# Designed miniproteins, single chains, continued (2), part 25

Each design is a single chain, and the fold is of that chain. pLDDT is the mean over its residues in the fold that is shown.

## One batch from the design tools (miniprotein)

Design m4894
Fold by ESMFold2-Fast:
Structure m4894 (fold): chain A 88 residues (1-88)
Amino acid sequence: SEAAKTAQQAIALFRQQLQLVLDTLGSQLTPEQKAEIAALEAELAALEKELAAVSSNPDANSDARIQQILQQLNEISKRLTAIVDRVS
């Protein structure tokens, strides 16, 4: 579905953003901040698995589930921004 494609693209773009943060700020991160980013990466991986499952077995609630995944991705993105703001 178009919703699933949009969600896949959003997740891919966020993964690129997270990698850019690690590449540019990695040496400036405290062990605690690195642990927070690792937790966000684990949560992102869980969302990727959930999206793959929804896309493989679509049902009447698939679009609603994709919207929940996008909402969770937005919250993860806000948490990454908060970490970056504390480093700079």
Scores: mean pLDDT 84

Design m4895
Fold by ESMFold2-Fast:
Order: sequence, then structure tokens, then C-alpha cells
Structure m4895 (fold): chain A 75 residues (1-75)
Amino acid sequence: MPAIGGVNLTPLLEEAGLDEEGARRAVEAAAKAASAVPGTLSVHVDGTGLLIVAEDEAALAAAKEAAMAAARQTV
């Protein structure tokens, strides 16, 4: 059964002191990384948040970790 979850990047981006363009780049990197995870079905970007739909809970957890790692590399 597909699993759905969110990632909120706002605290990370605020701590890094990024402007709107920097925040947008971090979110884009996170979305791209999440989409690359096997078992990820879709990723929706809403501001500084991501909504991830995955094949199962394990794939969802992996996609969330990939998103956070990519965001951290961008800030």
C-alpha cells in the first residue's frame, strides 16, 4: 500500500539564513534526491515543504532521508 509523508525544510533554511532563491534551490535539490529513491512514486513541492508518495513505508523513509541530506548539502 502506498505511503504518504511530508518533509518540512523551513527550520533548516531559517537556521542557514537563506534568502528565497537559496531556499528554493535547497527545496529543488531535496525534491530531486527524493525522486531518485527507488520506490518513490511522486514528489510534490509546496513552498519549503515536500509531499512524498512512495510504494511502501521503507521507500518513504529512504526518500525523506535523501531529501534532508540533499538540503543539508545545499545550505
Scores: mean pLDDT 81

Design m4896
Fold by ESMFold2-Fast:
Structure m4896 (fold): chain A 94 residues (1-94)
Amino acid sequence: MFTKEEIEKAKELFKLFDRDGDGTITPEELMEVLKSLGYTESFTKERVEELIKKVDKDGDGTIDFNEFLELLSMDPSEFEDPEIQDFIARLKKL
């Protein structure tokens, strides 16, 4: 269960990813955040799309705020990709 403080932090993080303010995170927006965090070249679009598939409940290829909350609640070890595990662990420490 998320506290009000955790929800507000998640909203702040979501706004950093959702550059266009449309209420969803696209693979392109997620890739740009990954680049800003220092993940370069090795984090391909295909790997980002596999990350999105883990939380994408409606199959539209994007992450809405509820799916983003689920992503933040996941243990990094639930991802098979070590770089994705590192990224999720870093997000949870912000």
Scores: mean pLDDT 73

Design m4897
Fold by ESMFold2-Fast:
Structure m4897 (fold): chain A 70 residues (1-70)
Amino acid sequence: SEEAIKAYQEGIRLKGELKLDEAEKAYLKAIELDPNFALAHSELGNVLAITGRDDEAAKEYELARKLKPD
């Protein structure tokens, strides 16, 4: 949806500003609006990894991988 894409783009902007908590919330909103949004899962994984939440990051990366067409 357009709302999911906007939330994802806001997450990218916030991550670029190193506002990692706000970026995480924006990516979670994108996923809530579109649970199959592979790029939002991947970018959430990146924020989680940067903040030391490696197990949670691994889970989000695995979800992003599974959502890609094989």
Scores: mean pLDDT 86

Design m4898
Fold by ESMFold2-Fast:
Structure m4898 (fold): chain A 70 residues (1-70)
Amino acid sequence: SKEEYIKKGEEHYKKGLEAFEKGNYEEAIEHYEKAIEYYKKAGLKDKEYLEVEVNLGVAQLKLAVEKVFK
């Protein structure tokens, strides 16, 4: 159902935020991407999960910076 997909998206978004706070940017990216997949399956429009898209971009940038300075 739509509600089940939204719930799964929210669970992954929460896990992504937790990973990001720990500096685990690769794990955060995986969870944010999964959250977006579930929100799309729920039929949500891009505007409705814009926060997740922004946080995905931030996590990708953080990971890129880490890889350059390894």
Scores: mean pLDDT 88

Design m4899
Fold by ESMFold2-Fast:
Structure m4899 (fold): chain A 72 residues (1-72)
Amino acid sequence: AEAAARRAEAAARRAVDALADYAKKNKEDGPMGVSLSIGTDADLRSAASGSASVEMKDGQVVATSASGRADP
């Protein structure tokens, strides 16, 4: 379960980096977010999900967040 949550958090962090790069290059303003779903491995027997968000102001990244969780 914890391993699946860590994988989801790692994927969310990658999504944050991608969103920040995209937003910075495209001069997007305001909050942006993405939801991630990580499939279950039979060995883990758990589902994992993650979320990532970026806040932009005047073409600058002002806040980021990334989280992961695993269901039992």
Scores: mean pLDDT 62

Design m4900
Fold by ESMFold2-Fast:
Structure m4900 (fold): chain A 70 residues (1-70)
Amino acid sequence: GSLEDLGELGRLAAELLRAGHSREEAAKAVIEKGKELGVPELGEKVAELVLQSRDLDEFDRRLTALALSL
């Protein structure tokens, strides 16, 4: 479901950011993963959160807020 897909997309973004990838690289990967999962709009939303977040802690807070809105 949408929450499960959101968790997978958020996990991918966090893993890439922790590995030292740029926010732009992480956002691109999340968009592609969203297409693979059949949820391209959700992938685009998560990618936007990646680009707007200053650090992983802010990203986690924003992702949690998005989950509560689904």
Scores: mean pLDDT 87

Design m4901
Fold by ESMFold2-Fast:
Structure m4901 (fold): chain A 118 residues (1-118)
Amino acid sequence: MDRKIVSRTVAALILASAGDFERAIELVEEVLKEYPDNALAWTTLGRIYALQGDYEKAKEYLEKAIALKPSADTYTNLAKLYLKQGDYETAIKYAQKALALDPNNAVAKKLLDEAKAK
């Protein structure tokens, strides 16, 4: 089961990186129809919308992912989003949550330092 989810989410991110957002979203939505509680699929959908510039949908889907299964990766993606929107207080909060799960996470440390410097 995990292998099908991982392969489809990776394919969706490759399509999104190439600018094919419509097909990328369709692939992740297909995964979510089969596995509605899959945190990786929700995180992937949030990342695709962030790449498209739809930060409101990106936040919604990343927040759904953390509600299902908190991860350092999902928290760093939320911290990046809030930092890009100028919400430094919320970016600090999520970077700290990522570090609580993974104290050596270099991305979370960098995001925390960047948000605090603003």
Scores: mean pLDDT 85

Design m4902
Fold by ESMFold2-Fast:
Structure m4902 (fold): chain A 62 residues (1-62)
Amino acid sequence: SEELEREAETALYIMAAAVYKLQGDYKGAAEAYRKAAEASPDPEEAAALRELAEEYEKLAKE
């Protein structure tokens, strides 16, 4: 289904964010979390992912 495709896409971006975090690339992690939020069919998950993106954007500038 469309929703399952969106969920899979969201999971892939979350995994990408984790890889960027392990490398200390907080800018990359933030971008990956934003893409995950855009892909997520769940409004609560999307909101949480946007908050994570904002947090990592802040870390990248510190």
Scores: mean pLDDT 86

Design m4903
Fold by ESMFold2-Fast:
Structure m4903 (fold): chain A 91 residues (1-91)
Amino acid sequence: MSREELEKEVKRALATIYLYMAKKALEQGDYDTAIELAEKAVKLFLETEDYEGASEAYRILAQAYEKKGDVEKAKEWRELSDRYQKLAEER
């Protein structure tokens, strides 16, 4: 495994940890923490072309904004989640 491959794997692992923490924050009603962690997860998943992970992180963003009453942002994040889910299914 090259250094570049190791960096990519480390980014995916970190993104997965942020996604897990974001889900826990959302379950606990800490919507601001869920948003921060999910945004960090999205960035890392996109950098590693993990579109399934990015879709899940966008779904957490949509749910957190919906819980905060921001219907417009929740819709935008939900549309991005759906878009990246389709990209993941296309290979």
Scores: mean pLDDT 86

Design m4904
Fold by ESMFold2-Fast:
Structure m4904 (fold): chain A 58 residues (1-58)
Amino acid sequence: GQIYKVVQDFSSDDPDWLNLEKGEIVEVLEEVDDETWLVKSLKTGKVGLLPKSFLEPL
């Protein structure tokens, strides 16, 4: 998938969402809706949801 950079820290208590730190690199797997993407952390290998507003393309 496309590679994106996390632009600000994101955390959620919901296990369907990924907790990510600013500067982490993710692979986009699927655009779930117009605000939410399914991504894979390249650091941890974990997959989960993230608001697309937290991402910028590399």
Scores: mean pLDDT 85

Design m4905
Fold by ESMFold2-Fast:
Structure m4905 (fold): chain A 55 residues (1-55)
Amino acid sequence: SAAEEEIRRLLLEYFEAWKNNADQETLDEIRARLPPQHQKQLDVVLKSLEEYKAG
Protein backbone atom coordinates (compact mmCIF):
# COMPACT_ATOMS: atom_id res chain seq x y z
CA SER A 1 0.00 0.00 0.00
CA ALA A 2 1.00 3.66 -0.34
CA ALA A 3 1.13 3.94 3.46
CA GLU A 4 3.55 1.00 3.75
CA GLU A 5 5.75 2.49 0.99
CA GLU A 6 5.81 5.86 2.81
CA ILE A 7 6.80 4.19 6.12
CA ARG A 8 9.63 2.36 4.31
CA ARG A 9 10.87 5.64 2.79
CA LEU A 10 10.75 7.41 6.18
CA LEU A 11 12.76 4.61 7.83
CA LEU A 12 15.39 4.77 5.07
CA GLU A 13 15.51 8.59 5.36
CA TYR A 14 15.91 8.30 9.15
CA PHE A 15 18.81 5.82 8.97
CA GLU A 16 20.55 7.81 6.21
CA ALA A 17 20.28 11.00 8.32
CA TRP A 18 21.41 9.13 11.48
CA LYS A 19 24.41 7.63 9.63
CA ASN A 20 25.39 11.14 8.46
CA ASN A 21 25.18 12.53 12.06
CA ALA A 22 22.13 14.73 11.42
CA ASP A 23 21.01 16.91 14.32
CA GLN A 24 18.48 15.58 16.85
CA GLU A 25 15.76 17.97 15.61
CA THR A 26 15.95 16.49 12.09
CA LEU A 27 15.84 12.92 13.44
CA ASP A 28 12.90 13.74 15.76
CA GLU A 29 10.95 15.32 12.85
CA ILE A 30 11.34 12.18 10.69
CA ARG A 31 10.46 9.92 13.66
CA ALA A 32 7.31 11.97 14.38
CA ARG A 33 5.98 11.18 10.86
CA LEU A 34 6.01 7.42 11.61
CA PRO A 35 3.02 5.61 13.16
CA PRO A 36 3.47 4.94 16.94
CA GLN A 37 4.14 1.20 16.41
CA HIS A 38 6.98 1.98 13.99
CA GLN A 39 8.34 4.73 16.31
CA LYS A 40 8.60 2.13 19.11
CA GLN A 41 10.35 -0.38 16.81
CA LEU A 42 12.78 2.34 15.65
CA ASP A 43 13.61 3.22 19.29
CA VAL A 44 14.43 -0.46 20.02
CA VAL A 45 16.69 -0.70 16.94
CA LEU A 46 18.51 2.55 17.82
CA LYS A 47 19.10 1.40 21.42
CA SER A 48 20.57 -1.87 20.11
CA LEU A 49 22.80 0.01 17.64
CA GLU A 50 24.10 2.37 20.37
CA GLU A 51 24.81 -0.59 22.70
CA TYR A 52 26.62 -2.37 19.84
CA LYS A 53 28.81 0.70 19.16
CA ALA A 54 29.56 1.18 22.89
CA GLY A 55 30.62 -2.48 23.35
Scores: mean pLDDT 81

Design m4906
Fold by ESMFold2-Fast:
Structure m4906 (fold): chain A 58 residues (1-58)
Amino acid sequence: SAEEEALAAEYGVSVASARGARTLHEQLGRDVAVQYLVREAGLSREQAEALLDRLAAL
């Protein structure tokens, strides 16, 4: 969605990474999704948690 693309741009991650994190959050839980964003997108834990919370609110 346009909102998901805007969040990806705001946090400096690819749309694919944002979508992957959202899918992981729904299927495997928060910690797996946070670890994915930290490892693959280079976000801090705080940035990863903030992005996931905002993606979950969409």
Scores: mean pLDDT 84

Design m4907
Fold by ESMFold2-Fast:
Structure m4907 (fold): chain A 61 residues (1-61)
Amino acid sequence: SMANLRKALELLKAGQVAGALAALDEARREGFEPEAVTEAIELLKQGKVEEAIEVLERLLE
């Protein structure tokens, strides 16, 4: 859901990567923006936090 994406973005900006991943997994299980959410998860697994934030901010525009 949009709420799970906003929650993930807020958690990433606070440096809470594990919490953000949990929120993104919930959005993915809901089928909300599956391609972009998967991309954000893969970026976070690579330690590319700033790029993951940019993906989520683009979705929330």
Scores: mean pLDDT 83

Design m4908
Fold by ESMFold2-Fast:
Structure m4908 (fold): chain A 78 residues (1-78)
Amino acid sequence: EEEENEKGLKEIEAEGDRALTLIEQDPVAGRAHAESAISGALSLARKSKNPEIQKKFLETAEKIRERADAKLAEVEAS
């Protein structure tokens, strides 16, 4: 289970990083990718029966959301 959770966490983190890069080029597509990564993290948190693992996925989802929101605000130049 830990190996599967580690793999899932790394994949979600990688998707989040790709979303941030994409936001600079295409904010709409980048936002969609960030939302997919967040949804993935939340789904994995929901499937986990271990509170510590759930917390890691929830924290990862929150970090992706925060970084994506900050990047979107930057490119929107509001």
Scores: mean pLDDT 79

Design m4909
Fold by ESMFold2-Fast:
Structure m4909 (fold): chain A 53 residues (1-53)
Amino acid sequence: MIEVFSEKVGDRTHATVLEVENGEVTIVASISGKVSPEEAKKKAEELYKSMKL
């Protein structure tokens, strides 16, 4: 299962994609930029999908 979290740090948003498996959590992708939390989540999800190839 994949979960996406975003947080604001000053004028930037940091988004992290986490893979959850049997209670274990792995960071599989992260991005940061001067974007909204919603845009950051979209970008992180797109990055994750492209990396699954």
Scores: mean pLDDT 75

Design m4910
Fold by ESMFold2-Fast:
Structure m4910 (fold): chain A 68 residues (1-68)
Amino acid sequence: STLEVIIDEFIEVVKELKEKGVISEEEADRLIKELEALREELRNGGDIEEIRERLKKLGEELEKLKNK
């Protein structure tokens, strides 16, 4: 699904930022864990609108971490 692709791309971005030292390993691992949980919820037939809203909030959090 489109949302699963977006989640997977987000995980890749977080991994790259971790490798480049832009965000801390602890914050990166936390975000990846939350994104993996959302991906599991999506695969188990979770509410698409709720998943989309949570994904948006994680994106906002990543932007804050990048500008830390």
Scores: mean pLDDT 84

Design m4911
Fold by ESMFold2-Fast:
Structure m4911 (fold): chain A 76 residues (1-76)
Amino acid sequence: KLEEAIELGQKGLEALKQGKYEEAVKLFTEAAKLAEEAGDYKLAARSYFNAGLAYKKLGKEEEAAKYFAKARELAA
């Protein structure tokens, strides 16, 4: 569960570097959900933040803002 979240987060970072922003969003949001289920709220916050960055790259500012807000809540 937690190991899968870490692997998905790493794949998301690779997708982000390659400009595959839609793929990065999917990978990071899946990683965040698995991290939350495992109780790793810091990893979940980081994954939601990275999903927000990918949305921002796609020009989806409203979605980006929502994911940044999720990241802030979980990091608190």
Scores: mean pLDDT 85

Design m4912
Fold by ESMFold2-Fast:
Formats: sequence, structure tokens, C-alpha cells
Structure m4912 (fold): chain A 119 residues (1-119)
Amino acid sequence: SLTLTESGGGTFAEGSSATLSSKISGDVEGIELMAWWREKPGEPPELIASISGDGSKTYYAESVKGRATISYDKEKSTLYLDLSNLEKSDTATYYSVAFALIDGVPRLVFGEGVQLTVV
């Protein structure tokens, strides 16, 4: 009943900036938490940023602290991750996730993932 459609991946120069987007469709009213995770070959998945459903609380992983901003546009139902001063180590597949209560049932929904490559 929720769908996350991601965009903004691609190939970027080291030191540049990228914006990843996730359009959330369906039962958006029940969203309690939204986040961005990444997967690198040979490494465990890493939670890089999260934002509460009301936008009042954010978290950032130490690896991106000071370089990342997570935000949610309620009018557009779109979750954003802005990454600045890109490092080659930021090369990964990035997944958006939403935790929602839908008809009182907890649900965790992931997007398909977008590849970010830093050269």
C-alpha cells in the first residue's frame, strides 16, 4: 500500500554534489520514519540518514555527517537526500525506506535502489 520510487542516481565527480529523491505513493498518512540506507560491495548495509514522519528528528551516520541533509516535502510526498563534497567511498546502491502504521499494522517498505558512482 506504499510505493517508493527513487531517482537522482548516476555518475558524479569527486567533490561535487548529488540529490537523491524518493517519491512516496499510497498510504503516506501513516508514515512514522523515513530513511536512506546504502550497500557497498563487501560491506554490511549502512543506515546513512533518517527523518521522523513529522520532520522534527533527524539522524546522520558518522561517514556522511556534515555532508548530508535529509528532508521530506509533504506536499510532494518526496523524501530527499542531499550529499555534498562527494567522496569515492560514497559509491554505493542507495535505498529509501519508510516505516508506517497502516490500519494499525507496522510496515517497512523499501524502494528498488539507485546506484550512485563517484569518479
Scores: mean pLDDT 88

Design m4913
Fold by ESMFold2-Fast:
Structure m4913 (fold): chain A 42 residues (1-42)
Amino acid sequence: MKELIELQIKFSSYLDDFMRGKGSEALKKAFEYAKKIEELLK
């Protein structure tokens, strides 16, 4: 599913940004994409 792949890429990108010191905004975005992935998999 194309949407799932795009959401996974976005999640990984924001998680990587958080690990690089972008702070809580990046973590918040990663969580938002994680939620979208979870909903898509239901």
Scores: mean pLDDT 79

Design m4914
Fold by ESMFold2-Fast:
Structure m4914 (fold): chain A 62 residues (1-62)
Amino acid sequence: VGILRKEADRLAAQGLTDVAAEVRKHIDEAEKAMDNGDWVTADKHLQRAAALIAEGRAQAAA
């Protein structure tokens, strides 16, 4: 989780603030799901956050 938040911060620093906000939203939902013991929902949100980071990094590199 900490690594994904750092990647979101990097995207925001590169001007991809909307993508960074979506990543943070999915991380927050994953943490809430983990707190409730819903690991399946947490995993889905973490996978979406990782996908958004990959998309944002590709956009920043282009």
Scores: mean pLDDT 80

Design m4915
Fold by ESMFold2-Fast:
Parts: sequence; structure tokens; C-alpha cells
Structure m4915 (fold): chain A 74 residues (1-74)
Amino acid sequence: MEELAERFRRLTEAAAERAEAAGATEVARQLRELGERLAETIREKGVDHPEVLELARRLDELLARAVEAVRAAL
């Protein structure tokens, strides 16, 4: 469980760094906040909890926004 939580946090941080480098500071902030929240929820409630699924859905939305921000900056 700890390993999975840390992996999500690291992936979200990497995405946030790329978004920030592209000038998408607000998207980067939201990615970091969501990654931290997701990691905490996995640690406290387990990966199968409905809240984890909802946070994962929000992560998908933010990752799509980060990808568009990076593409626009290229």
C-alpha cells in the first residue's frame, strides 16, 4: 500500500513539474495537491475505497489539462 501511494505521488509530481515548466502553474499546483490527497487516501482507506476512484478520475482530468498546456507551450 505504501509503495502504491508513493508511486502515485511521484507520478503526479513529475506531471506537475512538466506543467509548471510549460507555464501552467495553476495546473501544476492542482496536480501536486491531488497527488498528495490521493496518496493519503490510499494509505488511510486502501486502494479499493470509492474516494480513491473519485480522486483517480479527477487526476485523469488534470493530466489531460497538463498535456494540453505542455503541447500549447511547444
Scores: mean pLDDT 79

Design m4916
Fold by ESMFold2-Fast:
Structure m4916 (fold): chain A 82 residues (1-82)
Amino acid sequence: MKKKIEEQIETLRKAIKLYREQAERYREVDPELAKQLEEIVKINEEALKATEEGNLEEGRRLAVQATGRQLLIIGDQIDKEL
């Protein structure tokens, strides 16, 4: 459906922008974290491309993969802080 696709594209663009900004901020302080954030950006860019091409299933699969990577990073940080 057109509205759902437009909302998904906007969500992916917002995520890409956010993670790019975070990767840039961490590049000098934590280059390993910055690299992991850049990989999340890359996966979300592939998800955006698939979604724009009408491959909603592949776009969703890639978005879930990016979310999984982000949760692993956050989980590791929480385990170290708690």
Scores: mean pLDDT 77

Design m4917
Fold by ESMFold2-Fast:
Structure m4917 (fold): chain A 80 residues (1-80)
Amino acid sequence: MSIEELIRKALQLAEEGKFDEAVRYLDEAYKKARESGDPELLRQVAEAYRTAGAIARKQGKTDLADELFRKADEIERELG
């Protein structure tokens, strides 16, 4: 599964409220992006975590949303 496919699946699962599965797919996308060395793929993964955080917040899962936003910020910090 490509990084784009992993992100797409993660966001679909997040919309369904299946955040444990969504985070697993995002974590796999992050791992692949780091292995690729491509900063654009890392940026796409950071944005995916941020989008998942927004979905979590909308569904009332504020602690999870904060964790997902923190992960996005950490990835963006790795990019400089």
Scores: mean pLDDT 88

Design m4918
Fold by ESMFold2-Fast:
Structure m4918 (fold): chain A 68 residues (1-68)
Amino acid sequence: SGVEEAIALLEELLKSKNPELRVLAKEVLELLRQGDIEGAIEALKKALESTTNPELKEAAKKLLELLE
């Protein structure tokens, strides 16, 4: 499922040397593990709107594609 693929990607992002990616991954993973898919989508959209980091934008876009 898209949720399982999103979780796998988020677990890889937790290993990132980029602290912004790790913070986002931890937040979104926690929401998904609680079953809060709506909250996870909102967090990703907020990150996309507020970040200038291209790596974070691409990760957030891919995660949104998997969850929507």
Scores: mean pLDDT 84

Design m4919
Fold by ESMFold2-Fast:
Order: structure tokens, then C-alpha cells, then sequence
Structure m4919 (fold): chain A 64 residues (1-64)
């Protein structure tokens, strides 16, 4: 759902502010979100891409 895309992007933004996500990863997430809003990618593609970014960040946080 759109709510799921927004929730994932919010979590990624929060992790970026906490220093867990790199600037490059955050720019990637921002581009995914913008592409979704512009209709360039599907909701399913946006969710998958954002989950990949978030999963990498969560693995790093767990290793800290």
C-alpha cells in the first residue's frame, strides 16, 4: 500500500538521521520514493527497493 511505502521511507529517514544509513543509501531511498510518486515504478517495486535498503541498515545496526 501507499502507507507501506511511506512508512518504509520514514524508517529509512529516521535511520539516516541516527547515522545508521549512509548519504548514498538515503539518496537512493529518496529517488525510489520520488520515482514511486511520479509513477515511474510500481508500488511493489518501491516496497522491495526500500525494504532492501532498510534490511542492510538493520544488519549494520545489529553488528554495532
Amino acid sequence: SREEVEALYKKIRDYYLDGVITEEEFKEAEQVYLDYLDGKITEEQAVERLREILEKAEKRKKAM
Scores: mean pLDDT 83

Design m4920
Fold by ESMFold2-Fast:
Structure m4920 (fold): chain A 66 residues (1-66)
Amino acid sequence: SLEKEVEIGLAQIAAGVYGIIGRKAGVPEEVVEEIVEETVRLAETHSAKEAVDHAKKKMEEAIAKT
């Protein structure tokens, strides 16, 4: 549906932004890619908000470990 495609798109944009922040903070590329992919997959079955919250939490955890 168009609504679901929009939710996935919004999650992908947000995950991309968090990915840029993570890369600049020294998070390994493979970890960034995993978080982005997980976020997009989550958006397929969950709300955009839930997917974006996941990206934020996972990226904050990854940055804290650098």
Scores: mean pLDDT 87

Design m4921
Fold by ESMFold2-Fast:
Parts: C-alpha cells; structure tokens; sequence
Structure m4921 (fold): chain A 74 residues (1-74)
C-alpha cells in the first residue's frame, strides 16, 4: 500500500515536470502509469488519482505562467 503511494507520487511528480517543460507525450505516459498503479491498488485508488490530479493542476499553472512570461518578454 505505502509502496504503491510512493510510486504514484514519484510518477506524478515526473509527470508534472514533463508537463512544465512541454513534453505532453511523456506526461501522458506518466498518467497511464499512475492509472495502472491505481487499478492494481483499489483500496487507495482515489488517493493515488488525487495525487496525480494535484500534480497535473500544479504543472498546468506553472506551464501557463511560463507561457505568459514568454509572451510579455516578446
């Protein structure tokens, strides 16, 4: 259980990092991995999916901010 949560956290963090750098393909791979972990661990599925959701939301905000700053400096 704890190992599944740690693995989900690691993949979710890597997914966030991928999203921030604009690597949507790698991000989707991490989403798929996290969904697989959630499927294999139904007792903590919602917690695992929430970890991914939180990292995705943070990554989108960081990416949006980076894009806005890029446009302002143009």
Amino acid sequence: NDKALQKAKSSSQAGRDSLVRGDDTTYEGHVTAVKSIAKQNPSVKDQILNIMKDNTEKGKKDRDLKEKLRKLSS
Scores: mean pLDDT 82

Design m4922
Fold by ESMFold2-Fast:
Structure m4922 (fold): chain A 102 residues (1-102)
Amino acid sequence: AEEEYKKGVKLEEEGNGKKAIEYYKKAIELDPNYAEAYNNLGKYYFGLNKLDEAIEYYEKAIKLDPNYAEAYKNLGELYKLLNKYEKAEEYFKKAKELDPNL
């Protein structure tokens, strides 16, 4: 699971997002609790403007790791894009409480 996740991160850094998601999905197949892989799938679908899928992946990440500050921040950014500013503020507040450097 961790090795598959790391391979996905490397492929994403190399600009191969489509192949990166295959490795994130493989990481989840090996470890369904791999919150970081769900967060990165959320970022990928957010980038494709597939907002419903992005929300599901980010929500899964925070369900698996309720202290995952980055996933809350990403949900905030997504809801801001949807002009749902109150909901975005709630997620940004939670992210900041978990990681003040965000």
Scores: mean pLDDT 85

Design m4923
Fold by ESMFold2-Fast:
Structure m4923 (fold): chain A 55 residues (1-55)
Amino acid sequence: MEVVTIEIDGSVSLEELLKRIKELQKEDKELKILEVTPTEIVIQKGDKIIKLVIK
């Protein structure tokens, strides 16, 4: 399983980021939200784990 970390600048709020991910989930049923913290959202797409970290 591949793990990718993507840093997102503080101009994007966690709420806005989560909203975009939920819209993507409507289009892609393989997309799972694994974890939501105040500074990080972890998602899985197929065999790939993506960590979205807000600075």
Scores: mean pLDDT 78

Design m4924
Fold by ESMFold2-Fast:
Structure m4924 (fold): chain A 76 residues (1-76)
Amino acid sequence: SSAEIEELKKFIEELEKKIEELEKEIEKLKEELKKLKEEGGSEEEIQKIELEIQILEGMKALLEGMISLFKKKIES
């Protein structure tokens, strides 16, 4: 049981690292979007980056949900 809890904790740490990488990519895309809007980029280019941000934010939310479920199982 303690070994299983340690494995779950390691998996949570891996998911948290993936969230950190997603947050960095989202921040980079948001900076690119800001520059594109300031430089008068096309609506199609703007929409593409906005969609990419939405997809990554959705992935982040899914991983955060998984972490919450695993933490509840460890605390039970």
Scores: mean pLDDT 87

Design m4925
Fold by ESMFold2-Fast:
Structure m4925 (fold): chain A 81 residues (1-81)
Amino acid sequence: MKEELAKKGEEYEKKGKEYEEKGDLKKAAEYYEKAGTYYYLSGEYEKAAEAFKKAAELYRKLGDYESAEKLERLARGAEKL
């Protein structure tokens, strides 16, 4: 089950990158956030932190500071594990 969660994290990270390359920053942020969540649930904390930071960066570009701050806190939490 944890291996399946990590695989979903990788799939969502790919989608995040694809939408970022297309300039759809909102969908990119949503997919990076999902990737971070699945990496976190699988115990891949370093990858979770990176995905959450990327999502936060994109939310800041969108002016969604509340989502960005939440994801920055999640990334810092994951970095401690």
Scores: mean pLDDT 87

Design m4926
Fold by ESMFold2-Fast:
Structure m4926 (fold): chain A 75 residues (1-75)
Amino acid sequence: MEKAKEAIVEVARAVEKYVTDPQLKQEIADLLEEALQSTDPEEVIKILNRIADLAEKHGYTELAELVREAIEKLK
């Protein structure tokens, strides 16, 4: 669980730095909050994958790659 929380915090910081769209930022923040409340590392990975897909869909390719790298560190 410690590594999962670190990954969530890293992704949250990246979102604050790279995402300028307030609606997308809020949608990702809601997903990150859900991940923080999860007790299952597999659920955290699933939520982070949804965040990566959402970022890529909106053109934030570098953010999507960072999220996918964070997921790999949790495996």
Scores: mean pLDDT 81

Design m4927
Fold by ESMFold2-Fast:
Structure m4927 (fold): chain A 100 residues (1-100)
Amino acid sequence: MEEQLKALLDGIAEAVERGDFVTAKFLAIAGYEELLFEARRKGDEETQKKIEDYFKKILEVIDLLESLPHLTPEQRRRIAELIREGKFDEALKLVEEAKK
């Protein structure tokens, strides 16, 4: 699961770097459903809760990015790095700063 999560975050981050927020959102939703299904199949309620919290934060970042059409490539690259690292709270702060 950790390897699957890393591959998913890398894919989302690459889409964000390109400014392709539609693909980033699609990957986040599809990956969320796949990981949640796997956790439910195993009956792992703790992992289910972690996945739900994690993807709620990812989707908040992507939704804010979609609202900011004038982000520079450098700003997108920094946000993408934070997504790869799972630092969604820091990514949200950078997106809010870019809004100003």
Scores: mean pLDDT 79

Design m4928
Fold by ESMFold2-Fast:
Structure m4928 (fold): chain A 70 residues (1-70)
Amino acid sequence: APLLSPEQQEVIRYTAEKLREIGDVIQEALDMIKAGEDLETIARRISERTGADFEVVLRSLERLLELRKE
């Protein structure tokens, strides 16, 4: 028998579903970057889907691209 109760299995299922949603948003953002979309457009899209602050998302994307250039 697994160490997990049915209640804990339900929590894991919901967590996996949420992580899948986040993964889809990240993949969509990467595809938009490859397509040459503006970072502000990408950041707005992520902010709308995740509820994260637009400025935080935009700054994170800018930092990620700068680190990738080095």
Scores: mean pLDDT 71

Design m4929
Fold by ESMFold2-Fast:
Structure m4929 (fold): chain A 89 residues (1-89)
Amino acid sequence: MEKLERLIRLSFILMQVYLAKELVKKGEYEEAAELAERAAREAERLGLPKAAEYLRKAAEAARRGEGEEALEYLERAIEEIRKAEEEIE
C-alpha cells in the first residue's frame, strides 16, 4: 500500500509541474512560481532533492520573467519525477 501511496503522490506532483509549464507558456509567471514552489516542497518530502532543486530554480526563473529558463527547469524536474516512478512496481 505504501508503494501505491508514493505513486499517487508522484503523479500529483507531476500534474502540478505540467500545469506550471502551461502557466509559464501563458505568461502567468507568479501563479507558475507558486505552483512550482508547492511541488518542490512535496518532492523534498518524498526524498527527491534533485526534482525539488529544479522546481525551486523554475519558480525563481518564472518570478524573474525568464519563461524559457523556467520551462527548462520544469522539464528537468519532470525527468527526475519520472525516474522515481520507474522504481515503483
Scores: mean pLDDT 84

Design m4930
Fold by ESMFold2-Fast:
Structure m4930 (fold): chain A 58 residues (1-58)
Amino acid sequence: SAVEAAREEGRRIALEVKRKYPSLTPEQAADVAALELLRAGYSREQALAGAEAGRAAV
């Protein structure tokens, strides 16, 4: 589903952000994931689901 794809992508983005900027909090990495998912064309609901998955993964 699109929500599952957003969660997977959100995790990947948050982990990449944390790798490049290790001082960022999980919440800050999740915020970046949300913005990138919105730019990629995901809905607000999907982007929030992806950001939450990303936060949990970091």
Scores: mean pLDDT 88

Design m4931
Fold by ESMFold2-Fast:
Structure m4931 (fold): chain A 58 residues (1-58)
Amino acid sequence: HHMEEERLRRTIAQLEKQINYLKEEIEKNKDDPLKVRFYKKAIESLELQLERLRERLG
């Protein structure tokens, strides 16, 4: 594997962890609609980035 490909996979793993963290934060803050809205938008942005990075791998 190329070093660039390894770095890309690490970035993907980091984004996946961040998305999971935000999903847990939504569950913890479900009674706060402003926080839920903020986290949902953050997840959407990260999922779009994740899709683009996965396309680069393959």
Scores: mean pLDDT 84

